# Ledger of designs, part 66: designed miniproteins, single chains, continued (2)

Each design is a single chain, and the fold is of that chain. pLDDT is the mean over its residues in the fold that is shown.

## One batch from the design tools (miniprotein)

Design m6417
Fold by ESMFold2-Fast:
Structure m6417 (fold): chain A 98 residues (1-98)
Amino acid sequence: DEVRRLRDEAFSYAVKAARAIQKAVEAGEVDPETGAEILAHIDRAMQALDEGNFEEAIKHLERALELAKKAPESPYVQEAIDNLEKAIELARKALELA
């Protein structure tokens, strides 16, 4: 139950991060190529979370976070960073309990 709850919460934060990146691209604050790369890593992380592969999920979330931190300063990018950091924290807790 606790591992499943943490996984579901991590997935929810990953979804919020993806939406924030999509909005940053739509607003012209992040170029489409950089946005697509960040979204690809978030998508792979979400797939890994669904499969219970927390190590793989953390790896892709951390890569998405690294790319987001290199993107131009914007409120949507900061929202994505905040949500990615929470997703990583929850995925790490799930890994410790699994």
Scores: mean pLDDT 90

Design m6418
Fold by ESMFold2-Fast:
Structure m6418 (fold): chain A 93 residues (1-93)
Amino acid sequence: SKEELVKKAEELGREMLEIARQKGLSPEDIASLERIVKRALEVAKKATPEQAEGIVSLLEEMVKALREGKDISTKFAALALYTIGVEIELELK
């Protein structure tokens, strides 16, 4: 279950970055997405299954928004805040 969630998060992260490049997002926006995806994946590997599921759900919402050409700012902020919260709970510094 946990290993499947981490794999799903990795697949969603790759898909998100591919869509962002295809949609012509700026290099700065792509770099920001790469940074949050990398951090979310590092945290997901150390997280509980429930916490990892939360990361997967937020990544799925961002992928959907990007595919639909919608603004991702709020979903990006939600993923960033959730990731920081999980990292604090895991006592990661």
Scores: mean pLDDT 85

Design m6419
Fold by ESMFold2-Fast:
Structure m6419 (fold): chain A 68 residues (1-68)
Amino acid sequence: NKGEEYFKKGKLEEAKKIYEEELKKSGGKNEEAVKKLAEVLRKMGKKEEALELEIDLGIRLLKEAVLK
């Protein structure tokens, strides 16, 4: 994974872009991409943004499951 490679090399901005692209391709529903993006955000010191991203995914998935 290109994102994982960048993350391991400490290229956090590049890793962030890769996982953001994967998340966009899924319409915001790719749980793995959200988890990886949240890890990148935490490494960048954006802990609150990482938490909000994970909460938003959980709400979206719950609404889809319950309202269908």
Scores: mean pLDDT 78

Design m6420
Fold by ESMFold2-Fast:
Structure m6420 (fold): chain A 54 residues (1-54)
Amino acid sequence: SEEDIQRALEAARKALEEGHYRAALTAFQAVLDKHPDNPEAKALLEEARKRLAE
């Protein structure tokens, strides 16, 4: 489960890095649904939102 979350975070970060902001936002939100206190997912979700709002 923890390894699955780490892998999901890595995939979401790659999507964000590649400019797939909507996919990244959805992926980070899915992580937060299962792990609401994950600080990395919270910070990167906000970054994805910021990029999408531009």
Scores: mean pLDDT 81

Design m6421
Fold by ESMFold2-Fast:
Formats: structure tokens, sequence, C-alpha cells
Structure m6421 (fold): chain A 56 residues (1-56)
């Protein structure tokens, strides 16, 4: 479901804090297109993935 995909993307970002991570890379980890991932991630977390990446 969406929660498991978001959790996987966040865990991946956390494991890779020392290098650049793209939205497309997180979408692949979640098993979704970048557009679908961005929409679902924003709906679930309140922030777009690109913003979370910049804050990490």
Amino acid sequence: GTAERVARALAYLGANRDRPVSVAELARVAGQSPATFSRRFTAATGVPPSRVIRLA
C-alpha cells in the first residue's frame, strides 16, 4: 500500500544521506512512476519528495 511505499522511500533516503538522491530514484524504490510517487507521497506526508530530499 501507500504507507509501505512511503516507508521504503524514507528508509532509502535515510540510508543514503551522504549522497545526492533524486525523486526518480525514490520512485523506483517505491515501485512507482515519479509522477505517481510524488502525488501519493505528498498526500501521505504533507510535503513533496523534492522538499524532503532538500531538507535531508
Scores: mean pLDDT 80

Design m6422
Fold by ESMFold2-Fast:
Structure m6422 (fold): chain A 68 residues (1-68)
Amino acid sequence: MRMSKEEILAAVETVIRWMAQQGVPRDEILADAEIMVDQLAEQEELSPEEKEELLKQVRQIVDQVYAQ
């Protein structure tokens, strides 16, 4: 089953929020999240534009989780 861009984003967001709850530093979460996006984008054959949009959204989620 091919994951949609939205499904990939939801999966990555779930992992980001879980890691933040465990107290993982922001820089480590961001690095891990970007690796996950890279791997899933390659697996699901996303366009470079879709991958860049996902990376932008993931960075925004990380920023929101660490905005205190």
Scores: mean pLDDT 80

Design m6423
Fold by ESMFold2-Fast:
Structure m6423 (fold): chain A 65 residues (1-65)
Amino acid sequence: SSMKELEEQIRKEIYESLVAMAESIKKLEIENILKNGPKEKQEELLKKVEEEYEKILEIIRKEYE
């Protein structure tokens, strides 16, 4: 039925939009850390950004994938 195809398309578009937003936020946080973060903490801060990003992706996948 056409309704199932519409539901699948909407879910896919929401999923793709949320992933793109998460990737954009991650990129901005990395750029900010590299530009403004103290050198001795950059590695730790970058690791935390990656861990938070993976956590956000798991939430998105659980709800929309």
Scores: mean pLDDT 86

Design m6424
Fold by ESMFold2-Fast:
Structure m6424 (fold): chain A 92 residues (1-92)
Amino acid sequence: AEQAAREAAEEAKKRQEYAKLVGDAVSNALMSLRLARAGDQSTDPEVAKQLYQQGRDNALKGEEAAKKAGDKETAEIAQKLRDRNAANLAAL
């Protein structure tokens, strides 16, 4: 009973940590996409550069969180967003 209660609390903590990783992955991937679009819309090359750099960094954070959560689909989306921001940055 005591052991079962402790195990239930540990599993609840793991569920909370998993939910946070999924949230971090999705939020960072979405931010990366929005930053890439903002960079595309910028008429100032220095502003575009900063936005693409931030987008690349957010995509990397999203990819890391997705991999830790075992979310392969979000990890692949984040990888593509990282590549997009990096390519757009290189084209400046």
Scores: mean pLDDT 87

Design m6425
Fold by ESMFold2-Fast:
Structure m6425 (fold): chain A 55 residues (1-55)
Amino acid sequence: SDEQKLIILEDAFEKAEKAKNIEALRTVAEAAESLGTEKGLELAERARKKIKELE
C-alpha cells in the first residue's frame, strides 16, 4: 500500500515539476512526508528542493 502510494506520488511529482506548479509540489511533499517511510522522506526532500529552484 505505501509502495503503491509512493508510485502515485512520484507520478504527481513529475507532473507538478513539468507544470512548474509550486502548490502541487507542496502537496506532494506533505503527502510523501506523511507516509513516514525513507523513500517518502526522500521524495518530500526532492519536492522541497524543486520548490526552491522555482522561486
Scores: mean pLDDT 84

Design m6426
Fold by ESMFold2-Fast:
Order: structure tokens, then C-alpha cells, then sequence
Structure m6426 (fold): chain A 83 residues (1-83)
């Protein structure tokens, strides 16, 4: 496996794990809005995977963007749960 292929596989695993966390949060609270946030995060994460695979962004750039997206979802989930 090339380094680039390995980076894509690692990134896909990170996206999958984080989606799982958000889906678990939505299921635990029986909250459809949080489940929707998990779906939106999965779609945006998939876009980052494709951009990384295409060489349009570096692995570091992909990680930075994924962290920004995760923080955005966390903030929105907190707002929903506090309402």
C-alpha cells in the first residue's frame, strides 16, 4: 500500500469513528435532529475523503477540516440538548 493509500484508509476510519460517536449520541437521546447532524457530518466527511483521494488536499488539511466540522456538530448538538 502506498503512503497516500494508507493516509486515505486512516482518514476514512477516523470519519467512520466520529460518525459512530454522533449517531450514538443521537440514539442515546432519541433525538432526530442530532441524527440529522450525524448524517450531514458523514456526507461532508465523505467529501473530504474524496478530495484527499484525488490529491486536492493534504492529509494534514483533511484532518484540520474534519476537526472543524466535528467541533461545529458538537456545538449544534449541545445547543439542541440544552433546548
Amino acid sequence: MSEEELEVEIFEALVRMQVGVFRSLGRNHNNPEILKLAEEFEERGRELVERLRAGEISFEEALEELLKLAKEVDKKADEILEA
Scores: mean pLDDT 85

Design m6427
Fold by ESMFold2-Fast:
Structure m6427 (fold): chain A 80 residues (1-80)
Amino acid sequence: SKVEELKKKAKELVEKATEEAQKLVKEGEELRKEGEKNKENQEKLKKEGAKLGEEARKLLEEANEKAADLLEEAEKLAAE
């Protein structure tokens, strides 16, 4: 039961982080498209878009790291 709970929590954590990361990537792409239309703010919009992409990457890395920790705990519990 504890092993099953940890595995489920790890999966849900990654799924939620993936959804949030996809949202940030989409927002970054929209800023990049706006930059193409507005040369005066192009550099600023590109920088903000890149920042959102970096945030998305960090969210996924943190979620995968926490999920890996949960899975390792589950494996240790399953090993008796």
Scores: mean pLDDT 83

Design m6428
Fold by ESMFold2-Fast:
Structure m6428 (fold): chain A 78 residues (1-78)
Amino acid sequence: LLEEARELGRELAEAALAEDVERAEELMERLAELAAKDRAAALLAVAEALELLAEARPELREAFLAQAEKYRAALEAL
C-alpha cells in the first residue's frame, strides 16, 4: 500500500495542477477506497500530494505545507 499511496499522491497533485476535474473525481473515489482499507496510506497520499503542490506553486507553498503537516500529524497520531 505504500507504493499505492505515493502513486495516488502524485496523481492527485498532477490532476490539481492540470485543473482536471474529471480526473480529480476519479482519484477522490480511489482515495476514499484507500481510506476505508488503510487510513494511514490515505493520509500519506494526501500529505505527499500537498507537498508536491507546494513545490509546484511557490506562491502558495506555506499554505500547502501547513496543510501537509496536519495530515502528517494525523498519521503520527494513529
Scores: mean pLDDT 81

Design m6429
Fold by ESMFold2-Fast:
Structure m6429 (fold): chain A 55 residues (1-55)
Amino acid sequence: MMAAVYFEETGTGYVVPLSDLDISEDELRPGLVVLARDPHDGKYYKARVMAIWER
């Protein structure tokens, strides 16, 4: 499972695996604000879930 997330503090969006989100798969929904790991610095920031892809 992958999610598109938008970090409002930096104005950047990334596609990240579910393992980089501090939330369970069952609770993950578009529009939700979650803690997501920034791939550039490895730290968790508040990010808005924009889209989810199940595989």
Scores: mean pLDDT 77

Design m6430
Fold by ESMFold2-Fast:
Structure m6430 (fold): chain A 61 residues (1-61)
Amino acid sequence: REKLAVIKTPPDSIGIAVATEKGETIEVYRDGKKVDVLESDGRAKAVLLEPGETAVIYRNL
């Protein structure tokens, strides 16, 4: 799978991660642990990131 983006949320802010294409996956990490996974089915999927969280967006081939 291809890594498309990494979104790092600062400790004093919120963030947003969006997957728009079918087969794109958002993985959310807090303190090095995967806490959430969202997959796009061709409709946009968005997740709000808490302070200190990191989102990684992948394209699955």
Scores: mean pLDDT 75

Design m6431
Fold by ESMFold2-Fast:
Structure m6431 (fold): chain A 62 residues (1-62)
Amino acid sequence: MVSREALREAAKQLGVPEEVADRIYEALEELGNDATPEEIAEKTGVPRDVVAAVLARARQLD
């Protein structure tokens, strides 16, 4: 599973608010690490492309 710290750093690098990174992390804790960007977007209200970009960057940092 991607760490909270990696998600926050990814959000910072992409100009996305830390609040968005925290919402993505909470969705991953509830849905599991196999959750799709689409499922996370639906749960959080964050656009799917933003979720996908933050997750991809965070996985590079972990």
Scores: mean pLDDT 82

Design m6432
Fold by ESMFold2-Fast:
Structure m6432 (fold): chain A 55 residues (1-55)
Amino acid sequence: SEAEKRALIRALLEAFQPKDKAQAVRLVTEALERNGVEVSDELIEEEVERYFAEH
């Protein structure tokens, strides 16, 4: 579900603690691709924007 995909992206961001949005998008996208999880670029970007708004 979308909620499960969002929770996974949030968990990855907390684990990686990326320095900037470009690194966050790259690391999350690579991790999802390696694990065969298909997520839209829009959803990844929304969760990355949220992460940096809260940190």
Scores: mean pLDDT 85

Design m6433
Fold by ESMFold2-Fast:
Structure m6433 (fold): chain A 60 residues (1-60)
Amino acid sequence: DFQKRLEEIKKELDEKDRELVRRYLAGEITPEQVRAESRKFLEELKKKDPEAYEAYLKET
């Protein structure tokens, strides 16, 4: 189901953001690295499921 795929993308993004915030607060990564990791993760999501990714962008 397309809706389930969209929900999965939202969940993965939320989990990744939570991970990056935790690592930043622990002093493991810099703010610049947080931005780089976020950009890379979005690129990976777009490659895995372009249609669901485009739908996510439309909702936002």
Scores: mean pLDDT 80

Design m6435
Fold by ESMFold2-Fast:
Structure m6435 (fold): chain A 67 residues (1-67)
Amino acid sequence: EKELYERYLKALEIAVEKAREAGTLSELKEEELEELKKKLEEKLKKGWKPSQSELEGMKLIEEELKK
């Protein structure tokens, strides 16, 4: 799962950075954000432990989905 974990980190970092530069997370498709969130929740259920910055990224996705 190391490769999957690295891909996840890259995807999250790219998505957050892109949205930050654009100034709007809402420009990202809601379906894509929700899909990513669900995948992350499944990984957490399997015992994956994200770093603090990764948790912060997940919170940004959750906050955007609530808007």
Scores: mean pLDDT 62

Design m6436
Fold by ESMFold2-Fast:
Structure m6436 (fold): chain A 56 residues (1-56)
Amino acid sequence: MEERERAIEELRNSKDVTVQIGNALRLIGDELDEDFDSERLKEVGEFILKVLKEKE
């Protein structure tokens, strides 16, 4: 579970939007195979949107 939190923090610190999105999508893909909670999926999705808004 801490691996998820770390990935979210990396999205925060990244300066390249493409890298942020790529890493987030990769994490989501991996999680779908690990009995992933829908709430975690929402959290990641909302965080991506938040980062994108800041980089407008």
Scores: mean pLDDT 61

Design m6437
Fold by ESMFold2-Fast:
Structure m6437 (fold): chain A 68 residues (1-68)
Amino acid sequence: MMSDAEVEAIEAEVTKFVESLPVSDEAKKKAIEMGKRAVRTAAVAGVDPERALRGAKEVAKLVAEEES
């Protein structure tokens, strides 16, 4: 399983990624929430940190675009 430090680092990277997107603040908040949820789900499922980050960014981007 990913360590708590790895989960925190990936959540921080997802947050930075979402904050760079040209979407509303409301869409960013929802995207960050869903992205962090995806990271935690991946951690529980034993997914590698690199894959977890990639998947969480994709989930966050989709949420941000759908909420915009």
Scores: mean pLDDT 82

Design m6438
Fold by ESMFold2-Fast:
Structure m6438 (fold): chain A 80 residues (1-80)
Amino acid sequence: MRDESDARPIESLSDALRVTAEVMRRYGLTPEQMARLWEGAVEAARQAPGVDPRVIRSLEEVARLARAGATPDDLLRRAG
């Protein structure tokens, strides 16, 4: 436990895009698999008390991009 990033929630769309691209590259996940994972995370976040609606919107946007077939490189370009 030496990385502060592991303890910090995803606060921005750019963070969500970078994390998604890294996971896809590391584990060889398809855009469809990432869309399913983020869609599940969005539903879980909507049911959790105290989650910032802006975080939920960022997760929804990443799920939408993955559902549209975004590649890791496409997500990284969009992250900035």
Scores: mean pLDDT 74

Design m6439
Fold by ESMFold2-Fast:
Structure m6439 (fold): chain A 70 residues (1-70)
Amino acid sequence: MIDEILEEIERLLRKAGVSEETIERILKGAREALESKDEVVAGVVLHELSKLLSEEDFERVREKLLKALE
């Protein structure tokens, strides 16, 4: 479900010490991508997450996002 993916992204970004402003921006983009199935917006979100999260946390989120876009 969209809300479950967004909650996990929020938790991982908070764990990584990302600012609230950046978390809100990324969550808005992720929600828009998932609701509209917009692969371009999803790609932008994944690129930002790859810079902020560890490789293992990023791979987990990427897998869930790509499945939700199908």
Scores: mean pLDDT 82

Design m6440
Fold by ESMFold2-Fast:
Structure m6440 (fold): chain A 107 residues (1-107)
Amino acid sequence: MTATQSPASVTVAEGGTATLTGTASEPIAHAGWARTGADGGTRGLVADGQPVPGGGDDRFSGSISGNTATLTLSNLKKEDSGIYYVTLTSATTGEGDTGQGTTLTVV
């Protein structure tokens, strides 16, 4: 199992929308998205298309289609800047892998 993220970096204006993609070497059973913020903390945001209780945001949504997971970030704020990671779980093997991260900058 191998997970890859794109883009490596994206810059979006405040109030804009960004789409982040995770691609797996095999079909995806589960996709979790997390962010490392300016505070240095990592928090879960979305699991299998739904906001994570206590760490999720209703502006953020996800989807899975075959080997691809997407995270859509809407109504962006400057505090949403940070590094976003996906962890993808194989439907075939049950193994997980974490992508390399996407750096989001909101200007």
Scores: mean pLDDT 78

Design m6441
Fold by ESMFold2-Fast:
Structure m6441 (fold): chain A 113 residues (1-113)
Amino acid sequence: MLEVEGPAAAMEEAARAAMAFLGLDEARYEELKALLVKEGVSETAAHVIALMATSIGLSVEEMRELIEEVKNGLSAEEAWAKAEALRRAGAPGEEVALYTIKALIAKELERQK
């Protein structure tokens, strides 16, 4: 905060202000982002996925279970198809978000192969 940094620092401060304004758990967001990057998700995708997961109250343990499910053979196409089916059926937004998160993780991990 006392160093003059480029646009990246300004974007981080803006994101933190937005998370605080929305009442999101900033510490949980940082933990989820770090876990995703460690497991092979790109930093850009990890930012988006961690923000979505924090918004639905997903724990670090639950995120680890989602990553395991993806690694055990859930494809991005299958997860996305399930998210779309849930959306069309009028399922709760949290369930749709959960399968969307799985699809994004699967797509990122598939990109590394």
Scores: mean pLDDT 76

Design m6442
Fold by ESMFold2-Fast:
Structure m6442 (fold): chain A 75 residues (1-75)
Amino acid sequence: SEARRRQLDLEATRRAFEAVAKETRETIKQLSPELQKEYEKKLEELLKLGEEDPRKGLEQVIELHREVKRLVEEQ
């Protein structure tokens, strides 16, 4: 069933999103207080996106995680 395959794919995407979001939240804690506020707000917006569009949410949270890691490395 295509419908069942799509459901399983969405569930896997949601789990991946939750895992990356959790790691991103942990990495944000290593930033300065000002950057923490900015990136926590961005992550909250992506949590909403992940509920509406799990695939797009996953792509965006991976990019956010990479950006946050770069900022930590530049400190």
Scores: mean pLDDT 85

Design m6443
Fold by ESMFold2-Fast:
Structure m6443 (fold): chain A 103 residues (1-103)
Amino acid sequence: MSMVLELTKLLFRALAYIEDGRLEEALELLRKVLEKIKEALEKNPEDEEVKKEAEEIKKAVLSLLKNIEKELERREKEGKGLSEEELKKLREEIEELKEELEE
């Protein structure tokens, strides 16, 4: 199975977790996606197809991170469900993943 197909399945699972409000689990899946991309690039450093596929998946990860940020902003405004500590932790994890994407 291609890298794109395997990682796309993880991205769909992350989307489902976001829709279910399971934002921490969604972020863990996005981190795993980025780790798998790094491994693929390290194993195939001269493969332009792998590089192109990695860039497309990175764009999808960035889009999902923006969806998580919007959901966190919505919950902050509504005053529902998340402690200040949980909110800070999730925002810090989002920023770490964004920095990995700016590689």
Scores: mean pLDDT 78

Design m6444
Fold by ESMFold2-Fast:
Structure m6444 (fold): chain A 62 residues (1-62)
Amino acid sequence: SALDEVAARIQAVAAELARLSEELAAAEAAGAPQEVLDALRARIAALTAELDRLVAEYERLR
C-alpha cells in the first residue's frame, strides 16, 4: 500500500540519518577539514527535511 511504501522510505531515511550522524561524530573527533564537516551537516539537514516531509505524508495517508 502507499502507506507501507512511505513507512519503508521513512525507515530508510532514518537509517541513513543515523549512519551520517555517526560519520559526522567520527569526523569531528578526527579533526576532519571544515569542508568535510559542512558537507556532512548539509546532507543531515537535507535528509532531516525529507524525513519531516515523509512523516507528514504518512500522517496524511492514515
Scores: mean pLDDT 89

Design m6445
Fold by ESMFold2-Fast:
Structure m6445 (fold): chain A 78 residues (1-78)
Amino acid sequence: LTPEQELEVQLALELIRVAIGKLALPNTPKEKQAELYREIAEEYRKIAELSRQLGRTDMAEEFEKLAEEYEKKAEEIA
C-alpha cells in the first residue's frame, strides 16, 4: 500500500469503530452512555486528524464538529 492508501485504510477502520459505537448506544445503560459518547467523540477526532493528513480539510472540519456534538451529548447525560 502507498502511504495515502494506508491512511485511507486507517480512516475506514475508524469509521467502522464509530458505526459500532453508535449501534451499541440503544443497548447501553444510561449510566454508561456518557462514556460511550466520549469514546465516539474521540474516534471522530481521530477521523478528523486522518482526514487532515489526507488533505481533506473540509471533511476534517465536519468530523471535528461531530466530535464536539458527541462530547456535548456526553456532558448532558452525565
Scores: mean pLDDT 85

Design m6446
Fold by ESMFold2-Fast:
Structure m6446 (fold): chain A 60 residues (1-60)
Amino acid sequence: APQLAVATVSLPKLSPEELGLREGDRVEILEEVDEEFVLARSLATGEEGLVPKSALRVVS
């Protein structure tokens, strides 16, 4: 099953590698990059990028 999470805060896209999110946006976690970041895909836009784990609540 896909690993799903919800953004708990709004995040601006500050670099090309990052994923911009609004609070309440749903994402699929594609890969764990390190202890602080995941690679995720926005379910609303289909965009992929890095997201801090602290900004997400896992719901899968």
Scores: mean pLDDT 82

Design m6447
Fold by ESMFold2-Fast:
Structure m6447 (fold): chain A 72 residues (1-72)
Amino acid sequence: MADKILEEVRRLAKKFGVSESVVLEALGRALAGESDEEIIEYLVEKHGLSREKAEKLVKEVRKLVERIKKLE
């Protein structure tokens, strides 16, 4: 399960042209219960993503969080 999560993180990093660490930070924040708006603002301010890219990345991260929760 962890290996599949890391594979998805790597895929998202490549798709959005960001580092794996950026995707992992977004995922960690989502799992910690942060709102989509909070994560988008973090990605824009801390990592310099455009709002459009941050919104799309957060949407994909939310799908990954739902998959993780279904496996618990």
Scores: mean pLDDT 81

Design m6448
Fold by ESMFold2-Fast:
Order: sequence, then structure tokens, then C-alpha cells
Structure m6448 (fold): chain A 60 residues (1-60)
Amino acid sequence: SEEELKFLEEAYKKGQITPEALERARKDPEFAKKLYELLKNPSQEMLDELVAEERARRAA
């Protein structure tokens, strides 16, 4: 939980999440955990997929 909040504070400093999201994460540990998982796991997959789509543009 402390590691999750620390990670989210860094994400906020990088402009990846809103101040409202960070404040909610501090009040709701379950929300903090879910947001942490979204940024850590699917963030890399999303970025990789976005780059692939950007270059390929699905040929459409």
C-alpha cells in the first residue's frame, strides 16, 4: 500500500494521473491498488500497442 501510493505520487509528478485520482487513491486503498496495476501492467502494453497502431494505423 505504501509502495503503491509512492508509485502513484511519482506518476502524478510525471503528469500521468490527475490530482483527484491521487487524492482518491490516498483515501481508498482498493482504488490505489487498481490504479497502480493499471499503470504498471497495462500501461506498458497500452504504450506498445499505441506505438504499433500509430505506425501501422491498421492500414486504414
Scores: mean pLDDT 69

Design m6449
Fold by ESMFold2-Fast:
Structure m6449 (fold): chain A 75 residues (1-75)
Amino acid sequence: SEEELRARIDELLERYKELMEKYFNTTDPEEKKKLFAEITEIVREIMRLARELGRFDEVAKRIEQLKVEVYKKYK
């Protein structure tokens, strides 16, 4: 169960990074809106699972780190 939660969080963090990179590479405003909605949903799911695992602060910091990495790459 704990191993399954960790694996799911890791999978969703990879997907979060992919969506963030797509968002910055997309020029179509309607696609950006769709990507932003998907990113929001994935972050909510990650944080829900992180709370269940008892690692909320750790996972929140990891999301922030990934966000900063993507921002630095595109700005």
Scores: mean pLDDT 85

Design m6450
Fold by ESMFold2-Fast:
Structure m6450 (fold): chain A 86 residues (1-86)
Amino acid sequence: SSLETILRAIGRLLRLIGLQIDAELGGDKKKLAEEALEIAEEVVKEEDVPKELKLQTLRIALEIAEEAGDKELVERAKKLIEELEK
């Protein structure tokens, strides 16, 4: 079950990379940032997912939020990163 959870988390990371590319290519940056952070928050809640993979998903979501200029999403992503790094 832990392997399945990790593989699903990797799939979510790949989706986040796709959203980041879409944001850079002129997609709806705010909508993409909202979706990216939601995906990253789901990965962070999974006990069997390695900490580094959780951090990678949050960092990508943070980059998308920063590009979107959404201060609330940026602050939410930063808080989750800080909580994981403790």
Scores: mean pLDDT 85

Design m6451
Fold by ESMFold2-Fast:
Structure m6451 (fold): chain A 65 residues (1-65)
Amino acid sequence: GIEELEKELNKLNEEGITKLSREEALELAKKYADEETQKRIEELVKDKEEVSIQELADLILEIKN
């Protein structure tokens, strides 16, 4: 679920990874996120080559509220 995705993003950030490719972001969404969160991530990255870990974290915060 969303908590598992949040943990993975925090781990990547701790490892010094600040951005993911669209493909990497979609792979993480498919692996850890529910269908609603996957669709929100797909929408966020649909016209981008890369997305920041911060943008994904902000999206998760928005979904949780």
Scores: mean pLDDT 82

Design m6452
Fold by ESMFold2-Fast:
Structure m6452 (fold): chain A 65 residues (1-65)
Amino acid sequence: SEEELEKAFEEIKKKMDSITDPAERTRFLIEFLEKLRKEFPRDKVNELMTKINKYYSEKLKEKEA
């Protein structure tokens, strides 16, 4: 189960990087996480979302710095 969430994070990261449109990227992420919440505990899905948000937030800061 934890291993499956790690795989999900890696796949989401690669998919997000391949999607150029930020709006499409956000829509895909929300839809994907909603599917995960049906199969996994909400707390673990929220942890995954936090990691994703941190990753992209730091990438944006690097460009603005």
Scores: mean pLDDT 72

Design m6454
Fold by ESMFold2-Fast:
Formats: sequence, C-alpha cells, structure tokens
Structure m6454 (fold): chain A 61 residues (1-61)
Amino acid sequence: SFEELVKEIEELIERLKPLLSEEEYEMFQKALERIKKEKNVEKAKEMLKFLTQLERELLVS
C-alpha cells in the first residue's frame, strides 16, 4: 500500500540520518512530505529505490 511505502521511506531516512548532512536530511523530509501530500505512489516507489541505493553506497562503499 501507499502507507507501507511511506513507512519504509520514513524508516530508511531515519537510518540514514547519522550519515547525512542536515541539509540532505531536510531535503529528503521535504520530498517525502510532498509525496504524502500528493499521494503519488510512483514517486514514493522511485524515492524508495533511490534511498535504498544511497544506503548501500554509504554503508558498503
């Protein structure tokens, strides 16, 4: 569901928080709030893919 996608993105942003600048964290929070307001499932999926790749790059590479 859209709500499950949003929850996964929220959890991922919080996991990434220690590795992000304050500006990056705020940008991701604003992007998620926009997605929530628009209820845009496709943008939620793309954001989840992007953040999943970013987590892998920051934690593994």
Scores: mean pLDDT 83

